# Designed miniproteins, single chains, continued (2): the designs that were tried, part 99

Each design is a single chain, and the fold is of that chain. pLDDT is the mean over its residues in the fold that is shown.

## One batch from the design tools (miniprotein)

Design m7453
Fold by ESMFold2-Fast:
Structure m7453 (fold): chain A 60 residues (1-60)
Amino acid sequence: SVESLERTFLEEMELLNAPKAEIDRLKQELNDAPTDSEREAILQRALAKKQAELDRKAEG
């Protein structure tokens, strides 16, 4: 669900000590999205980007 994805991503950003500005920007994009499907797509894109960052650290 969108709520699960949002919770997961925010948790990941907190663990990475992401700047508040970056988190606020994501929240703004989510607020601007008119549908849950678009919100889910935004969250999935952001989560995939963070996953790629973690994979790069593991050289994967």
Scores: mean pLDDT 72

Design m7454
Fold by ESMFold2-Fast:
Structure m7454 (fold): chain A 104 residues (1-104)
Amino acid sequence: SPLEAAERAEELLREASKRIAAALDAGDYDGALATVEELEARLGEILDPETFARVAATLDVIKELIRAFPSLSPRERAIAATAIHILLAGMGVDVRLAARRAAR
């Protein structure tokens, strides 16, 4: 069902958010990017194409922020990490709202 797909997507987003935060804190930018790419592939298997297109666009923004990390100051890294966390949380909300619309 759309609601079961949304619940699974929210679980994947929460786990990826934790892994990305840990990788960024460790300076493992390649590991953070790999986690985003794994998340994108898994979300592509469970989300409808329209919802996935919006999510994929947001994940591309996250990948660009991660790629910038080696060039950022410590303050800018803290801001970028916060932005990544908020973007991942916002995707969970978008997925849930899309599922509620589809289930009505």
Scores: mean pLDDT 90

Design m7455
Fold by ESMFold2-Fast:
Structure m7455 (fold): chain A 61 residues (1-61)
Amino acid sequence: SDDYYNQGVKLYKQGKYDDSIKQFQKSIKIDPKNVKSKDNLSVIYSDQGKTEEMSKILQMP
């Protein structure tokens, strides 16, 4: 939901990346087509070098 997305953005701006990831994951679970949450989660995983986690979220072949 938008609430989880908004909380994820707030936590990301505070540098609380693990908590931010959890909120974006909840947002995606409720709305799997939420591009905003997927994009932000992809950026966080990329910044942390978690390429495999990023690929899993994006469902790349």
Scores: mean pLDDT 75

Design m7456
Fold by ESMFold2-Fast:
Structure m7456 (fold): chain A 72 residues (1-72)
Amino acid sequence: MEAERLLQAAVEAYKKGDYELASRLFVIAARKAAEEGNLELLRKVYETAVKYLGEDHPAAKEIRALLEEAEA
């Protein structure tokens, strides 16, 4: 699925030191998971973004907002 591929691309970008691209790809992956109704993948994207970027990172906060809206 597209969202899963975007999540993998985000992790690869981070490992290569492209933190700007990684942050962007994590948010795009989360939005795509939410659009697809894949709440399990959306949670996985959030957990992965927090692991690599930290919970206070703007990208992690945006993904958390998407997760809260999807679970409401």
Scores: mean pLDDT 84

Design m7457
Fold by ESMFold2-Fast:
Structure m7457 (fold): chain A 81 residues (1-81)
Amino acid sequence: SAKDEARRRMLASFEAWVAEEKKTLSPEAAAEVDALLAQFRALVDEAIARDTPDEELERRLLAIVAQILRVISRDRRAKAA
């Protein structure tokens, strides 16, 4: 469906962004981000399989995005100190 296609495109775009960000992260931060990205991917796959409402999926994905941003921010601050 168009909804499923949009969700797959969103996932692909997010994975591409994460791949670029990982290039400048420590191995430890990169591993943490990979684990969170796996959770993000699993939520998108489940939402496609179960036709989860957009608002519910968005809230759950935003929580993971916030965690990824905190990992990136923490790693970059540690390097600047």
Scores: mean pLDDT 88

Design m7458
Fold by ESMFold2-Fast:
Formats: C-alpha cells, structure tokens, sequence
Structure m7458 (fold): chain A 70 residues (1-70)
C-alpha cells in the first residue's frame, strides 16, 4: 500500500518537473489504486485530484480532475 502511494507520487512529480507541486493527501483506495490530491503553486486556487492504477509495477493515470478550492 505505501509502495503504491510512493509510485503514484513519483509519477505525479515526473509529470510536473518544472512546477512546484503541493501534495495535500495521498490515499490508497485499494491495493492497486491511489487517489492523490494536490495543488500547483502557479495555480493555488485550483485543487487537483488524480487517480492512479498500479498494474504489474507500472503506474497508469486513470483520471484527472481540477476544481476551484474554497
């Protein structure tokens, strides 16, 4: 479970190489699925949620959602 979260966070940072990512939470929904909630310093008024799936050690981005944060 911790390993899946770690892999999801690594992929998130890899996709945002030039952006400062502020991770608010990382939650394992199941053994193979991790939901990461984060913000970018360039757009702190938007909260992003990305769902990652782990298959045979590979990280797959399933969905990405951005919404205004209160």
Amino acid sequence: MEEAIKKALEELKKRNKNGLVEVESAEAISEDKVLVTYRLKSAPHIQYKELYEIKDGEVILVSREGRPAA
Scores: mean pLDDT 77

Design m7459
Fold by ESMFold2-Fast:
Structure m7459 (fold): chain A 92 residues (1-92)
Amino acid sequence: SSVEKMRELFELIRESLRENLPIEEIAERVEKLAGKEVGEATRKTLTEAREAGLSNEELAYLIDAQLEIAETEDEAKREAIQEEVEKRLAAQ
């Protein structure tokens, strides 16, 4: 399913960020999994996030939260995860 492919993609990015891989290497790994356009989109998104001052640890946390939201059928629980993410980012 497209959801399973999206999860595999986000897990790859999350793990690569936790390993402190360069953005270019993360984008190359994504390109091998999901194609060139997705790899380029990933490079752009990670570059913009780094320019916004987000660390690899913070980015990995955000991706983990998005994966949890995507797997959650309860809207109130999705909102609770989003609020926790916002509070954590505001505390930094």
Scores: mean pLDDT 76

Design m7460
Fold by ESMFold2-Fast:
Structure m7460 (fold): chain A 91 residues (1-91)
Amino acid sequence: MELSVEVYVDGEFYGEASGPTRDLAELLANIEAALRELKDAERITIRIKGEMSVSTQVGLAIQIMAMAHELGYAVKKLKIGKGIEIELERL
């Protein structure tokens, strides 16, 4: 299975990455790198698409929210079920 990640900055498309579901650590590392690069952005939206169990979605969302908090972002919206959508706003 393959997952795709889309990153939006202030409503504009910033970038996309894809990878196999078995390589979640690499996917998370890519998200962390993007968040560190974009730490001066006011609003970031992260969308993760692909076939994932609810448990996998929850685990990924928790890790992304933790990274975002360390980088000075608040979670404004979280959607899980048919993929993950996280909206972040700079504190």
Scores: mean pLDDT 79

Design m7461
Fold by ESMFold2-Fast:
Structure m7461 (fold): chain A 81 residues (1-81)
Amino acid sequence: MVYPSSSKVYVELRLETEDEQGQRAAELAAKLFVEGAKVERHPDGTVTISGIFDTVEDMYRLYELLSKIARRVTVLEVKLV
């Protein structure tokens, strides 16, 4: 039994990248890990990524990958849904 619950995680991240190539890399990474991820590129050169992950592990994998691409990764929101 056993509500394994939907321990799905909503995450909102903001990335600072050196250039537009970094922004594109971040967008592609998000799409690989999160179906339906929302990616917004801002005029100041930052990128906001938001989405629901099926597991905390998937969120962590994306965070690790983004940390290699971006100069800074800021976690704006994390909540269980």
Scores: mean pLDDT 75

Design m7462
Fold by ESMFold2-Fast:
Structure m7462 (fold): chain A 85 residues (1-85)
Amino acid sequence: EEKFIEEIIAFLEEHADDPKLKEVGEKAMAAVLPVVEANPDDLEVHRRSLGEMWAEVLKTILGIEASTEEAIELYRKMVELVLQR
């Protein structure tokens, strides 16, 4: 699983300047921000919305099909790996 997460990070680093990747990220943020703003104290709603956004990014950009819970766990592990670098 660490190898899989490292592959995702490497892909994102290689494509950091890709305008299509930036556009998909901006659209995902635009979808999540109103939900977060409408539910500022509901951490479960925030967690689920971020997980749904991340699952859509994984599917659209990397072709990886993940459930919302799998996407949340993958995001958590990616953040841990990035913070170590």
Scores: mean pLDDT 63

Design m7463
Fold by ESMFold2-Fast:
Structure m7463 (fold): chain A 92 residues (1-92)
Amino acid sequence: MEEKRRKVAAMLVAALIEALELDEEMQEEMLRLLGLKREEVLPPQVKLEKLTEEEMKEFLENVEAALAATKDELSRRYIRALKMAIEERLKK
């Protein structure tokens, strides 16, 4: 995986951890499944609570693109969960 794609994946994982309030064990499992190291996610490069509505909409578009491009069912499951979390936050 090239550096830019790996950083985007780390950002998605960081956002998912925040949105779903994942505990340490769930975080370790997600990192293992996506082949990421903890150091690539920490410190978080983005936090959902710090995003404006426009930034969150742009992030949702990127998440939707990632879901469409992803073939692995387990990865798609995590990306779908992130998409739902962002959509629910936008619906407020």
Scores: mean pLDDT 64

Design m7464
Fold by ESMFold2-Fast:
Order: structure tokens, then C-alpha cells, then sequence
Structure m7464 (fold): chain A 63 residues (1-63)
């Protein structure tokens, strides 16, 4: 689920669930489905990407 992916990504990135939820909601507001945004964030977090790298990847996906 989106919530499970948010929780796992937050744990891997070392940030609050609220921080990741805001990123997912921001991506959704720009046309990326929440499920796809949460999946991308989690995949990048598992790859050891920083939060800044994750945010940049979301921006590139919107463009």
C-alpha cells in the first residue's frame, strides 16, 4: 500500500513519515499517481539515494 511504502521509505531515508507523505502528495498534485510516487521514493531510498536526490528524481519525472 502507499502508506506501507511511505513508512519504509521514511525509515530508510531517516526522516519522518510526514516528510515522505508531503513528497508523495506534492508529486500527486503535479500529476504523478500517489502509488507511483511512493514506489519511486521507496526504490530510490533502497538504492541509498539521499532525500535531495529523491526530490530531484520526482521533479524530473513530472517534466
Amino acid sequence: SVEERIAEAAKLLGVSKSTVSRMVNGAAAKGIPKEEAAKLILELAKEGKSIDEVENALVRKIL
Scores: mean pLDDT 81

Design m7465
Fold by ESMFold2-Fast:
Structure m7465 (fold): chain A 59 residues (1-59)
Amino acid sequence: LDTDTIIELLAKALGISVETVRKALEEAGGNLPMAIVRLLNTATQEQRDAAAEALNKAA
């Protein structure tokens, strides 16, 4: 998986812009798991539930 695909999936799942996800990744020094944790910490419960459903469907 290329980074761009993961960024697009995260942006869609959380309902935020691709630019916001890219910025979080840059602030995490390119560490994708860390960027995800940071985004989820500021996300609403509804956004987290949507992301969990998307991941469940992808698994």
Scores: mean pLDDT 73

Design m7466
Fold by ESMFold2-Fast:
Structure m7466 (fold): chain A 69 residues (1-69)
Amino acid sequence: MRRKELIEQLAKGKIDPSADRREVLELTAEAAELAIKKFKEYKQNNELHKPISPEDIAEELLKRLDEEE
């Protein structure tokens, strides 16, 4: 499975069970890292009332993928 497709599935909350477990774990770790980063940014700016959406995380993951390929 292409990483882009996996990111899109993660955003929808449905991951294909045939996906490579390693790729799923790596993507989940990157998504968690981005969520923590956004939380820290919101905390620093006193914006903890702002929600962190799965779509925003998916967009950042897609940008990272484009930079790595």
Scores: mean pLDDT 69

Design m7467
Fold by ESMFold2-Fast:
Structure m7467 (fold): chain A 110 residues (1-110)
Amino acid sequence: LSEAEKQVAANQTLSDMNRGLGPVVREIIEKVKDDEEKLKEVLELIEKAEEYLRKAQEAIANGDYDKAIEYVRKAIEYLIKAAELAGDKEAAERIREIGEETIKKLEEIK
């Protein structure tokens, strides 16, 4: 792949991941919405994950696919932590699966 084709493919991969994660993250938030302390902690973990996903996108723009993969791993770790805190084992498993597929695709692109 040319560098431009790699960037397009990597950005599409992150877009697909975000599309898959969105409903799962919303379910986690709904599950803890009536527990103020858990909701605060879950939202803090989600915010950290979003920060790492922004860093992954920046790494792709710079052609640093190894760094993008590491940032995706960190984002997925925080989202799994949020699901576990919410007591949602199924959500944690879905997040892990989406993360593993995303990392595999990014490794194939680099």
Scores: mean pLDDT 90

Design m7468
Fold by ESMFold2-Fast:
Structure m7468 (fold): chain A 55 residues (1-55)
Amino acid sequence: MTQEDIEKGLREGLEPAEKALPPHYRHAQEQGGMDEEGYEQARKSLEKLREQLKK
């Protein structure tokens, strides 16, 4: 097992989280908490985490 194998596992974990983001956005929007800008920021945060796992 290499360090890259561990990082790949973490990236694969991020994929389900990214797919769950739209349902979370809809839930937050119903509670008056999130607009298009907030959704875009959350998506970019997940992208940034993915980039941090890149080596």
Scores: mean pLDDT 62

Design m7469
Fold by ESMFold2-Fast:
Structure m7469 (fold): chain A 66 residues (1-66)
Amino acid sequence: MLNLNEAYRLAREIARELGLSDFEIREVTLAVLKKYLNKSTVPKEELERDVREYAEQIRARRAAAA
């Protein structure tokens, strides 16, 4: 289990690894962490899945705009 600070850093790391821009990384981390704002701990595996799913949505949005 991660605390919110650890979750924030991990979410940014995963989004960066997936090739997102700094702006997109910010969008993903804020959107995903909003889900956990009222929780004392964050499940690492669920956070990783949520970040990857949101990154796919950003990629689909870019493809639709092209």
Scores: mean pLDDT 78

Design m7470
Fold by ESMFold2-Fast:
Structure m7470 (fold): chain A 81 residues (1-81)
Amino acid sequence: SLVDELVAATAALAREAGLSDGERALLLTLTHEMAKAVEERDEEALAKNKAVMEQLAAQRPELRPVIEAILARVEEARAAL
């Protein structure tokens, strides 16, 4: 499924970046919610979870490259629907 694909991609990105278990779990949860929103065409839920990711990147700039890579994959998936 799209959810499984995006969650797996986020897990790989977080592992490659050496993120903690807590950081990885947070990014996986947000990716799952965004992927579900894309499948359900729920623009409000997608915007809400994207805003949480952007806020996290602003507060923790070291996570920005991983967050941007995740958001790019979510947008690519959305465009393919």
Scores: mean pLDDT 87

Design m7471
Fold by ESMFold2-Fast:
Formats: structure tokens, sequence, C-alpha cells
Structure m7471 (fold): chain A 116 residues (1-116)
């Protein structure tokens, strides 16, 4: 399954990073980019960008809600990402979008970072 492939590729990453990437792929976020990245042998880079963008949006929401424990946990998870994931997270935190558009915003940012 695609979820099993994601878990294997990100096996060296924090559990929350793997879970977020698996969830995004399960939900069909940017499926065309997943297939493109796989064909280009860049699937790990794409998954790091996707996980970073989702976690960066989650971090912004946690900060706005004053959830200090969640902020600390998300910052620790993001520190475990490679440079691609960290760039995606930083861009996602700076993005201005309604909470109901968080996943769409994360997918768009992941594509931008992946195409750099």
Amino acid sequence: SEEAEVAEILADKPEIVRQVAQSAVRQGLARELYEEAKKENRLREYLEALAGAVLGRALKMARLAGRDAAVAALEAALAGLGPVGQRAAERAEKAVAPPDKALDTAAEIAEEVFRE
C-alpha cells in the first residue's frame, strides 16, 4: 500500500512525521505529485516537504490557540526533518489561510518546495 511505502521511506523520522505523511497520502492530497515524485526517485524529498508543510500549519494553529505543550512537541518533530521539510514548514507557518484551508495550503506549499 502507499501508506506502507511512506512508512518505510520515513522510517528514520519521528513517528509524528510518518503519521502525518501517511494520513496526507491516505486522504489523496496531491496524488499526481506523489506519482511524479515516485517516478523521479524523489519520493522521500516530496514526503518530507508534505509532512513539513502539514506540521508547519499545525504549529501555526497551535501557537494561535496558545497550546504551549503542542507547540513544543511540533517544534521537536520539525527539528527531526531534513532541510526540505524544514523549508516547507517555515513557509507554511508564514502562509495566511483560513483554518479550513490548512490541508490545501500545505499541499500547495509542498508542491512549491518540491519543484525548487
Scores: mean pLDDT 81

Design m7472
Fold by ESMFold2-Fast:
Structure m7472 (fold): chain A 55 residues (1-55)
Amino acid sequence: KIVTLPFMGSQVALLEEERFLNDPNVEGFMFAEQADLEAASIKAKNPNKLIIVAT
């Protein structure tokens, strides 16, 4: 199950795996355990992009 990690808050949205690779607003894909560290790094470079987290 793939979820989107928002940069402002704790809201979560489902996203199809095929589509996230072509979404210009999606920066990366990672496992949930690494989400906190990677989100901070990616947000610093791309504050308006979303991160996809695999559960």
Scores: mean pLDDT 47

Design m7473
Fold by ESMFold2-Fast:
Structure m7473 (fold): chain A 116 residues (1-116)
Amino acid sequence: DIDELIEKYSGVNKLILEALKAIRDGDKEKAVEYLQKVLLENPTPEILELVKKFREAYLQGDYEKAEKILEEATKSPDPLVQAIAYVFLALLAYDRGDKEKVDEYIEKAIKVLESS
């Protein structure tokens, strides 16, 4: 249960879990707030490059390219980069109304955090 994991974790992992919970609960605004806090507090070169590439594709309306950028980021050796990519993928799935994909990406993000 994601609520139990949120109580167990702290720091950046807790913020990621709170973002995923907000997506699951249909609260996109709150999910974006938690994700923004993760990004602002963890400005590594790989995270900044990921956000830059994703934003450029997304703002141009190239959602397929944006999703491909995130899928590539899930292969990162950095578990935080993988988890952030899954949060963005869950948000894109939510925007498409794809509840099964939202749940899949939430489960994958949780698995990454528990394995780190």
Scores: mean pLDDT 87

Design m7474
Fold by ESMFold2-Fast:
Structure m7474 (fold): chain A 68 residues (1-68)
Amino acid sequence: GAAEKKALEEELEKLEREGVRAVIEGDYATAARILERIAEIHEKLGKHEHAERLRQRAADLRAVAAQQ
């Protein structure tokens, strides 16, 4: 319902802020985990193509983290 959608949108805003911070700090492992959660929320909101793109970005960040 509308309340559940609002809660997901509020979680997205917090996660986006945390994800940007993780990238700035060079914590790509944390950034990848945050992007995975953001992708999951987008999928719940019916944004499947957006979610797939975010999962690809998370995989790329995990690859960068593995090289550190």
Scores: mean pLDDT 86

Design m7475
Fold by ESMFold2-Fast:
Structure m7475 (fold): chain A 82 residues (1-82)
Amino acid sequence: DPGVEEFRRRLEEGLALVRRAADIPDPAEAEALIREGLALLEEALELARRAGPQPLIEEAERALAEAERLVAELRARRAAAA
């Protein structure tokens, strides 16, 4: 299923980039990875909404929510470090 395969690739890559950003010491490099990862997750959600059954949409929504939470926590930690 080409649609599911494409969805999976974007979802996995997006999450991997966001998770990797937490381990990057340089804030600018980390923010670049965050932007790319979130963009891929948004693309996965759009693909799921256009082509996919409800379970794929729910999976994409959960992945994006997880990524957004990780990003918020990372940004809060870095802001507090001043």
Scores: mean pLDDT 83

Design m7476
Fold by ESMFold2-Fast:
Structure m7476 (fold): chain A 87 residues (1-87)
Amino acid sequence: SRLEKIEKAAKEAVKEMKPVADEILAKDPSAGEKTVRDLMRKAIELFVKKANDPELGKLLLQRLDALENKDQATVAKIEAEIEELLK
């Protein structure tokens, strides 16, 4: 199913990103919000490539941008679109 492909891609992305995140956090254990956001963006981009789901990928990146801009209305709208897409 689409959900199974997403779950597998997410687990693989986390596995590949863990050593990168661990290295960055070991050098800066008090990593600021920007560092966390940059890591999240890289993780989403890696997930998108592994899932081979460009439509979901576009929505996830748009959601991250809306979160960064503190645009809660756009976040809610995108989350509803993701839920509809995954049905």
Scores: mean pLDDT 75

Design m7477
Fold by ESMFold2-Fast:
Structure m7477 (fold): chain A 95 residues (1-95)
Amino acid sequence: SKELELKLEKVEVIKLSLKEAVRLLKEANLPEEKVEEIADDILGKLRKELKKLGIDEEVIEKVLELVREAIKEFDESKIDEAEELIKEELKKKAE
């Protein structure tokens, strides 16, 4: 469906933005407390976007946990795991 295609494109933009944020935070070498403050802001914005996409709250919480870990550990692979969960949920709801 065209609606599913548009949602998947939005997920791709979210993924690219999150990977860039992880890279920039790693390079900035900020104190842990500042990284946590920025992570909370990013996760709050991500929660709102995932709700707009129609993702269920239980899946949103799993995605937010992966993204928090990605930011704290500077591990972009956890962003890829989060993307896969979002895409699987969107495809499941569209079928």
Scores: mean pLDDT 86

Design m7478
Fold by ESMFold2-Fast:
Structure m7478 (fold): chain A 94 residues (1-94)
Amino acid sequence: SLPEIAELSPNYAALVATLTAALIRKEVPEINEEGFDELEETAYKAIQAGLSQEEVAEAIAKTLKEKFGIEVPLSTIKKAISEAVEFVKRILEA
């Protein structure tokens, strides 16, 4: 799903990245503006590289832990990615 969305347009990859970062920040409000920007950039680069949902989630988890000292379960990150992808698909099907 993520690789297919990235192939459609860089704009869709950017939208998924922004929504993923926003959904994670909603569940983990300790993530400040700098952390949000870094998450969005990390997600965008991973999605643009054609990485799987699992690999994108791992990249996000690593960035949060190593740069901000915040540990977020992979399940929370994967849920955010899935919800962002579903939202983008609904827009494309409308």
Scores: mean pLDDT 83

Design m7479
Fold by ESMFold2-Fast:
Structure m7479 (fold): chain A 77 residues (1-77)
Amino acid sequence: SSISEELQLHLLSLLHEVSKLPNADPEKLAEARRLIEEGRYGEALDLLREIVEASPDPRKERTLAGIERLKEELGFT
């Protein structure tokens, strides 16, 4: 559906933003992409949150807020 396509694109955009953070783990980024491609969006968001929380970048708080908002909008806890 178009909604599923929009969600996938949104998650891939979020993955791209997370990949810009210093010291983002490339293996975890690759796994998050796989989860998104498989439609496992809740697990992908949890992994993206883990990657962001591990970052030393103080700007990570904005990315974390974005992840939490998207999880809430999709009904994932």
Scores: mean pLDDT 80

Design m7480
Fold by ESMFold2-Fast:
Structure m7480 (fold): chain A 88 residues (1-88)
Amino acid sequence: DPEEIQKRIEKFKEERENVNSKRTSELLLKKSNINEKTVEEQLAASIIRVAEVEGVKTSREEALEAARALLFGSFEEAEEALRRVMEA
């Protein structure tokens, strides 16, 4: 069904766009020619910093999981992962 395939493609693009709307990740990719793993680590560091500001201590593992969800997962997965980080 072409409609279902199109919906999956749109969802995938929205997930990628979530990261690309973050200027820092886009600039790092273009300026430093860094790979996806380095972008994941950058996002994880940002997530940890946000959690620290909120008074929550999060692990690098939890932050990396949330970063991966933001880069490659669904919007729902990204929201759930971020919520878990903030509750830790």
Scores: mean pLDDT 64

Design m7481
Fold by ESMFold2-Fast:
Structure m7481 (fold): chain A 87 residues (1-87)
Amino acid sequence: SLEEKEREYMRELEEMRKAGASAEELFMELARYAAELLGLPEREIRSLEDALEVVREVLRKAGHPEAEIEEILARLREGVAKAEARA
């Protein structure tokens, strides 16, 4: 079920945090989960930019205008960079 997949995903995310995963690594894992959950075409998420592309597709499917998508992606990129610098 969806709830079982979310529980398994949350367990994996907690294990990554305990192992010292960076904000970028956690964000990439979240993007992998979102792509799987939404049935997006199979893809490799190897970088922050690959993860941001998943977010772009999610936001487009949700009906967000392109200008809003680019603003959200810019904020996410900055947020990850700031979290990495702080960690």
Scores: mean pLDDT 77

Design m7482
Fold by ESMFold2-Fast:
Structure m7482 (fold): chain A 107 residues (1-107)
Amino acid sequence: SAEEVWEELKKLVEETIELLEKAAKERPELKEYYEELKTLLEDAKEKVEKRLETLSDEERKEEIKEYVKGLIDLLKKIYEKVKEIDPELAKKLEEIIKRYEEILKKA
């Protein structure tokens, strides 16, 4: 169901935010960059959640699908930027991207 997919997606977004917060603490030189990404993810999640409240069940599935696609694109861009400077975060991002791709298949 759209609600089950959204709840699973919310948990994964929260895990992604937690990962960025941990990375900021472990790499003070990249702290500002990771905190900006965290804020962007939190703001996007809130905006999508408010939009979903105005949509029918069919429209919710499409909105969730488009949001997940946008998240995958964003995370792949982050991966490309950090893969050489933060290899540990890059590995965790690669794993998280695969989980977003699995959610996209369910939507």
Scores: mean pLDDT 81

Design m7483
Fold by ESMFold2-Fast:
Structure m7483 (fold): chain A 78 residues (1-78)
Amino acid sequence: EREKLLKEIKEKYGEKTIELHKKLARAGKEAEGDEEKLAKLLSEELGIELSTARFLITSTINNENLEKNEEILKKIIE
């Protein structure tokens, strides 16, 4: 399930997963809790579309829809 999938992704993409979380934490500090600003910063820093960055914030930070959108998260981490 979700915990197993996240562990598998971390094992397979370890360094990239850590880098992704570090970038999320850094962008979060700059955004000061502003989700839209955070999405823009992540889009710029990761070189991904703004819509994908918004999804990543919702799934990774809030854990709302992670299990339904693992494919998108896997592509970003990979």
Scores: mean pLDDT 57

Design m7484
Fold by ESMFold2-Fast:
Structure m7484 (fold): chain A 113 residues (1-113)
Amino acid sequence: TEPVLLGVGEAEAPDGRRVTARLYERDGRVEIEIEVEDGRPAPGEAVARAVGEAVAEAAKRFGVPEEEARRIGELVAAGFLAGRLAEAAEEAAARAEELGYEKAAALFRRLAA
């Protein structure tokens, strides 16, 4: 089975390099791929912003309203930066479920695993 792209986020590092985060579904797993323009490590803040944007786009794909998707993305970005992605993804899943977006909640639980 081919991987399914769920969301894409982009951020610019202070040195002008582009950071792209892609959220994929592969073989029942949800994974984040990070690409930096020159292949070298980027500042964690830029990577976290790209990850948050990719998560917000995935949430919108599953029907979450833009304002709530942005909040979910910001929550996951903060968790990624703190090294607590799994905990942040679980919190994002709980929020999506409370709003009735079961497919988004299931996605974020798979990201947390």
Scores: mean pLDDT 84

Design m7485
Fold by ESMFold2-Fast:
Structure m7485 (fold): chain A 72 residues (1-72)
Amino acid sequence: ATQVALAGQAILDAVEGKEPLTEEQIRAAPAGYLGRARRNAAGEVVAWSEPLTDAQRDRLIAAVRETIERLK
């Protein structure tokens, strides 16, 4: 998995009010992970998703911009 994909996951999870991935889940991420992890109601990863869609990428960019604005 790339650091950028995992950072994107963490930002989107924080924005959506979801629990962040645990250290064990991060270590279990498949090589080449470029998408969103699918989680059940208990926060357990049940599937590693498809690559980021354009909509997910735009949401990530928006979340990053919003965070930068809040830090000013």
Scores: mean pLDDT 62

Design m7486
Fold by ESMFold2-Fast:
Structure m7486 (fold): chain A 83 residues (1-83)
Amino acid sequence: HMEKAIELIKRELPSLSPEARKKVEEYIDQAKKSTDPEEQEKLLKEAFDIIMDEGVRLLKEAVDRVFSMSPEEIKKLYEEYKK
């Protein structure tokens, strides 16, 4: 059901960049306004694709960041995590 799909998508919103979050919210709003089930499904799939792409991008950025960081910067992140 559309409502359950929207609820699952909204759960991931806090983890997204502000730009990605805005795009996802726009697709959700368009899906809610649509009366065509095929259009609703397409819009919600587009929102989900943005979430997946953002997740992959963040993972790649995290890996790149760790490899570009100095040992001191890595230690600071580890100490902050332990608090």
Scores: mean pLDDT 72

Design m7487
Fold by ESMFold2-Fast:
Structure m7487 (fold): chain A 61 residues (1-61)
Amino acid sequence: MKPDEEEINDALALIYLTLAKKDYRKGNFEAALESYEKARQIGTPEIRELAEKFIEEVKKK
């Protein structure tokens, strides 16, 4: 893995965050959790923290 690829990983993680948020709004909590987990695994530290916060919100349901 190249350090220069972080922008690509960040963009992909943001896509997963967007998909998770859409699923969450539709009440598809399990799908939302899966997408947030994907974002957490591939995102930068900032995106990872954001995904973890959203995962906690979904788990409160």
Scores: mean pLDDT 76

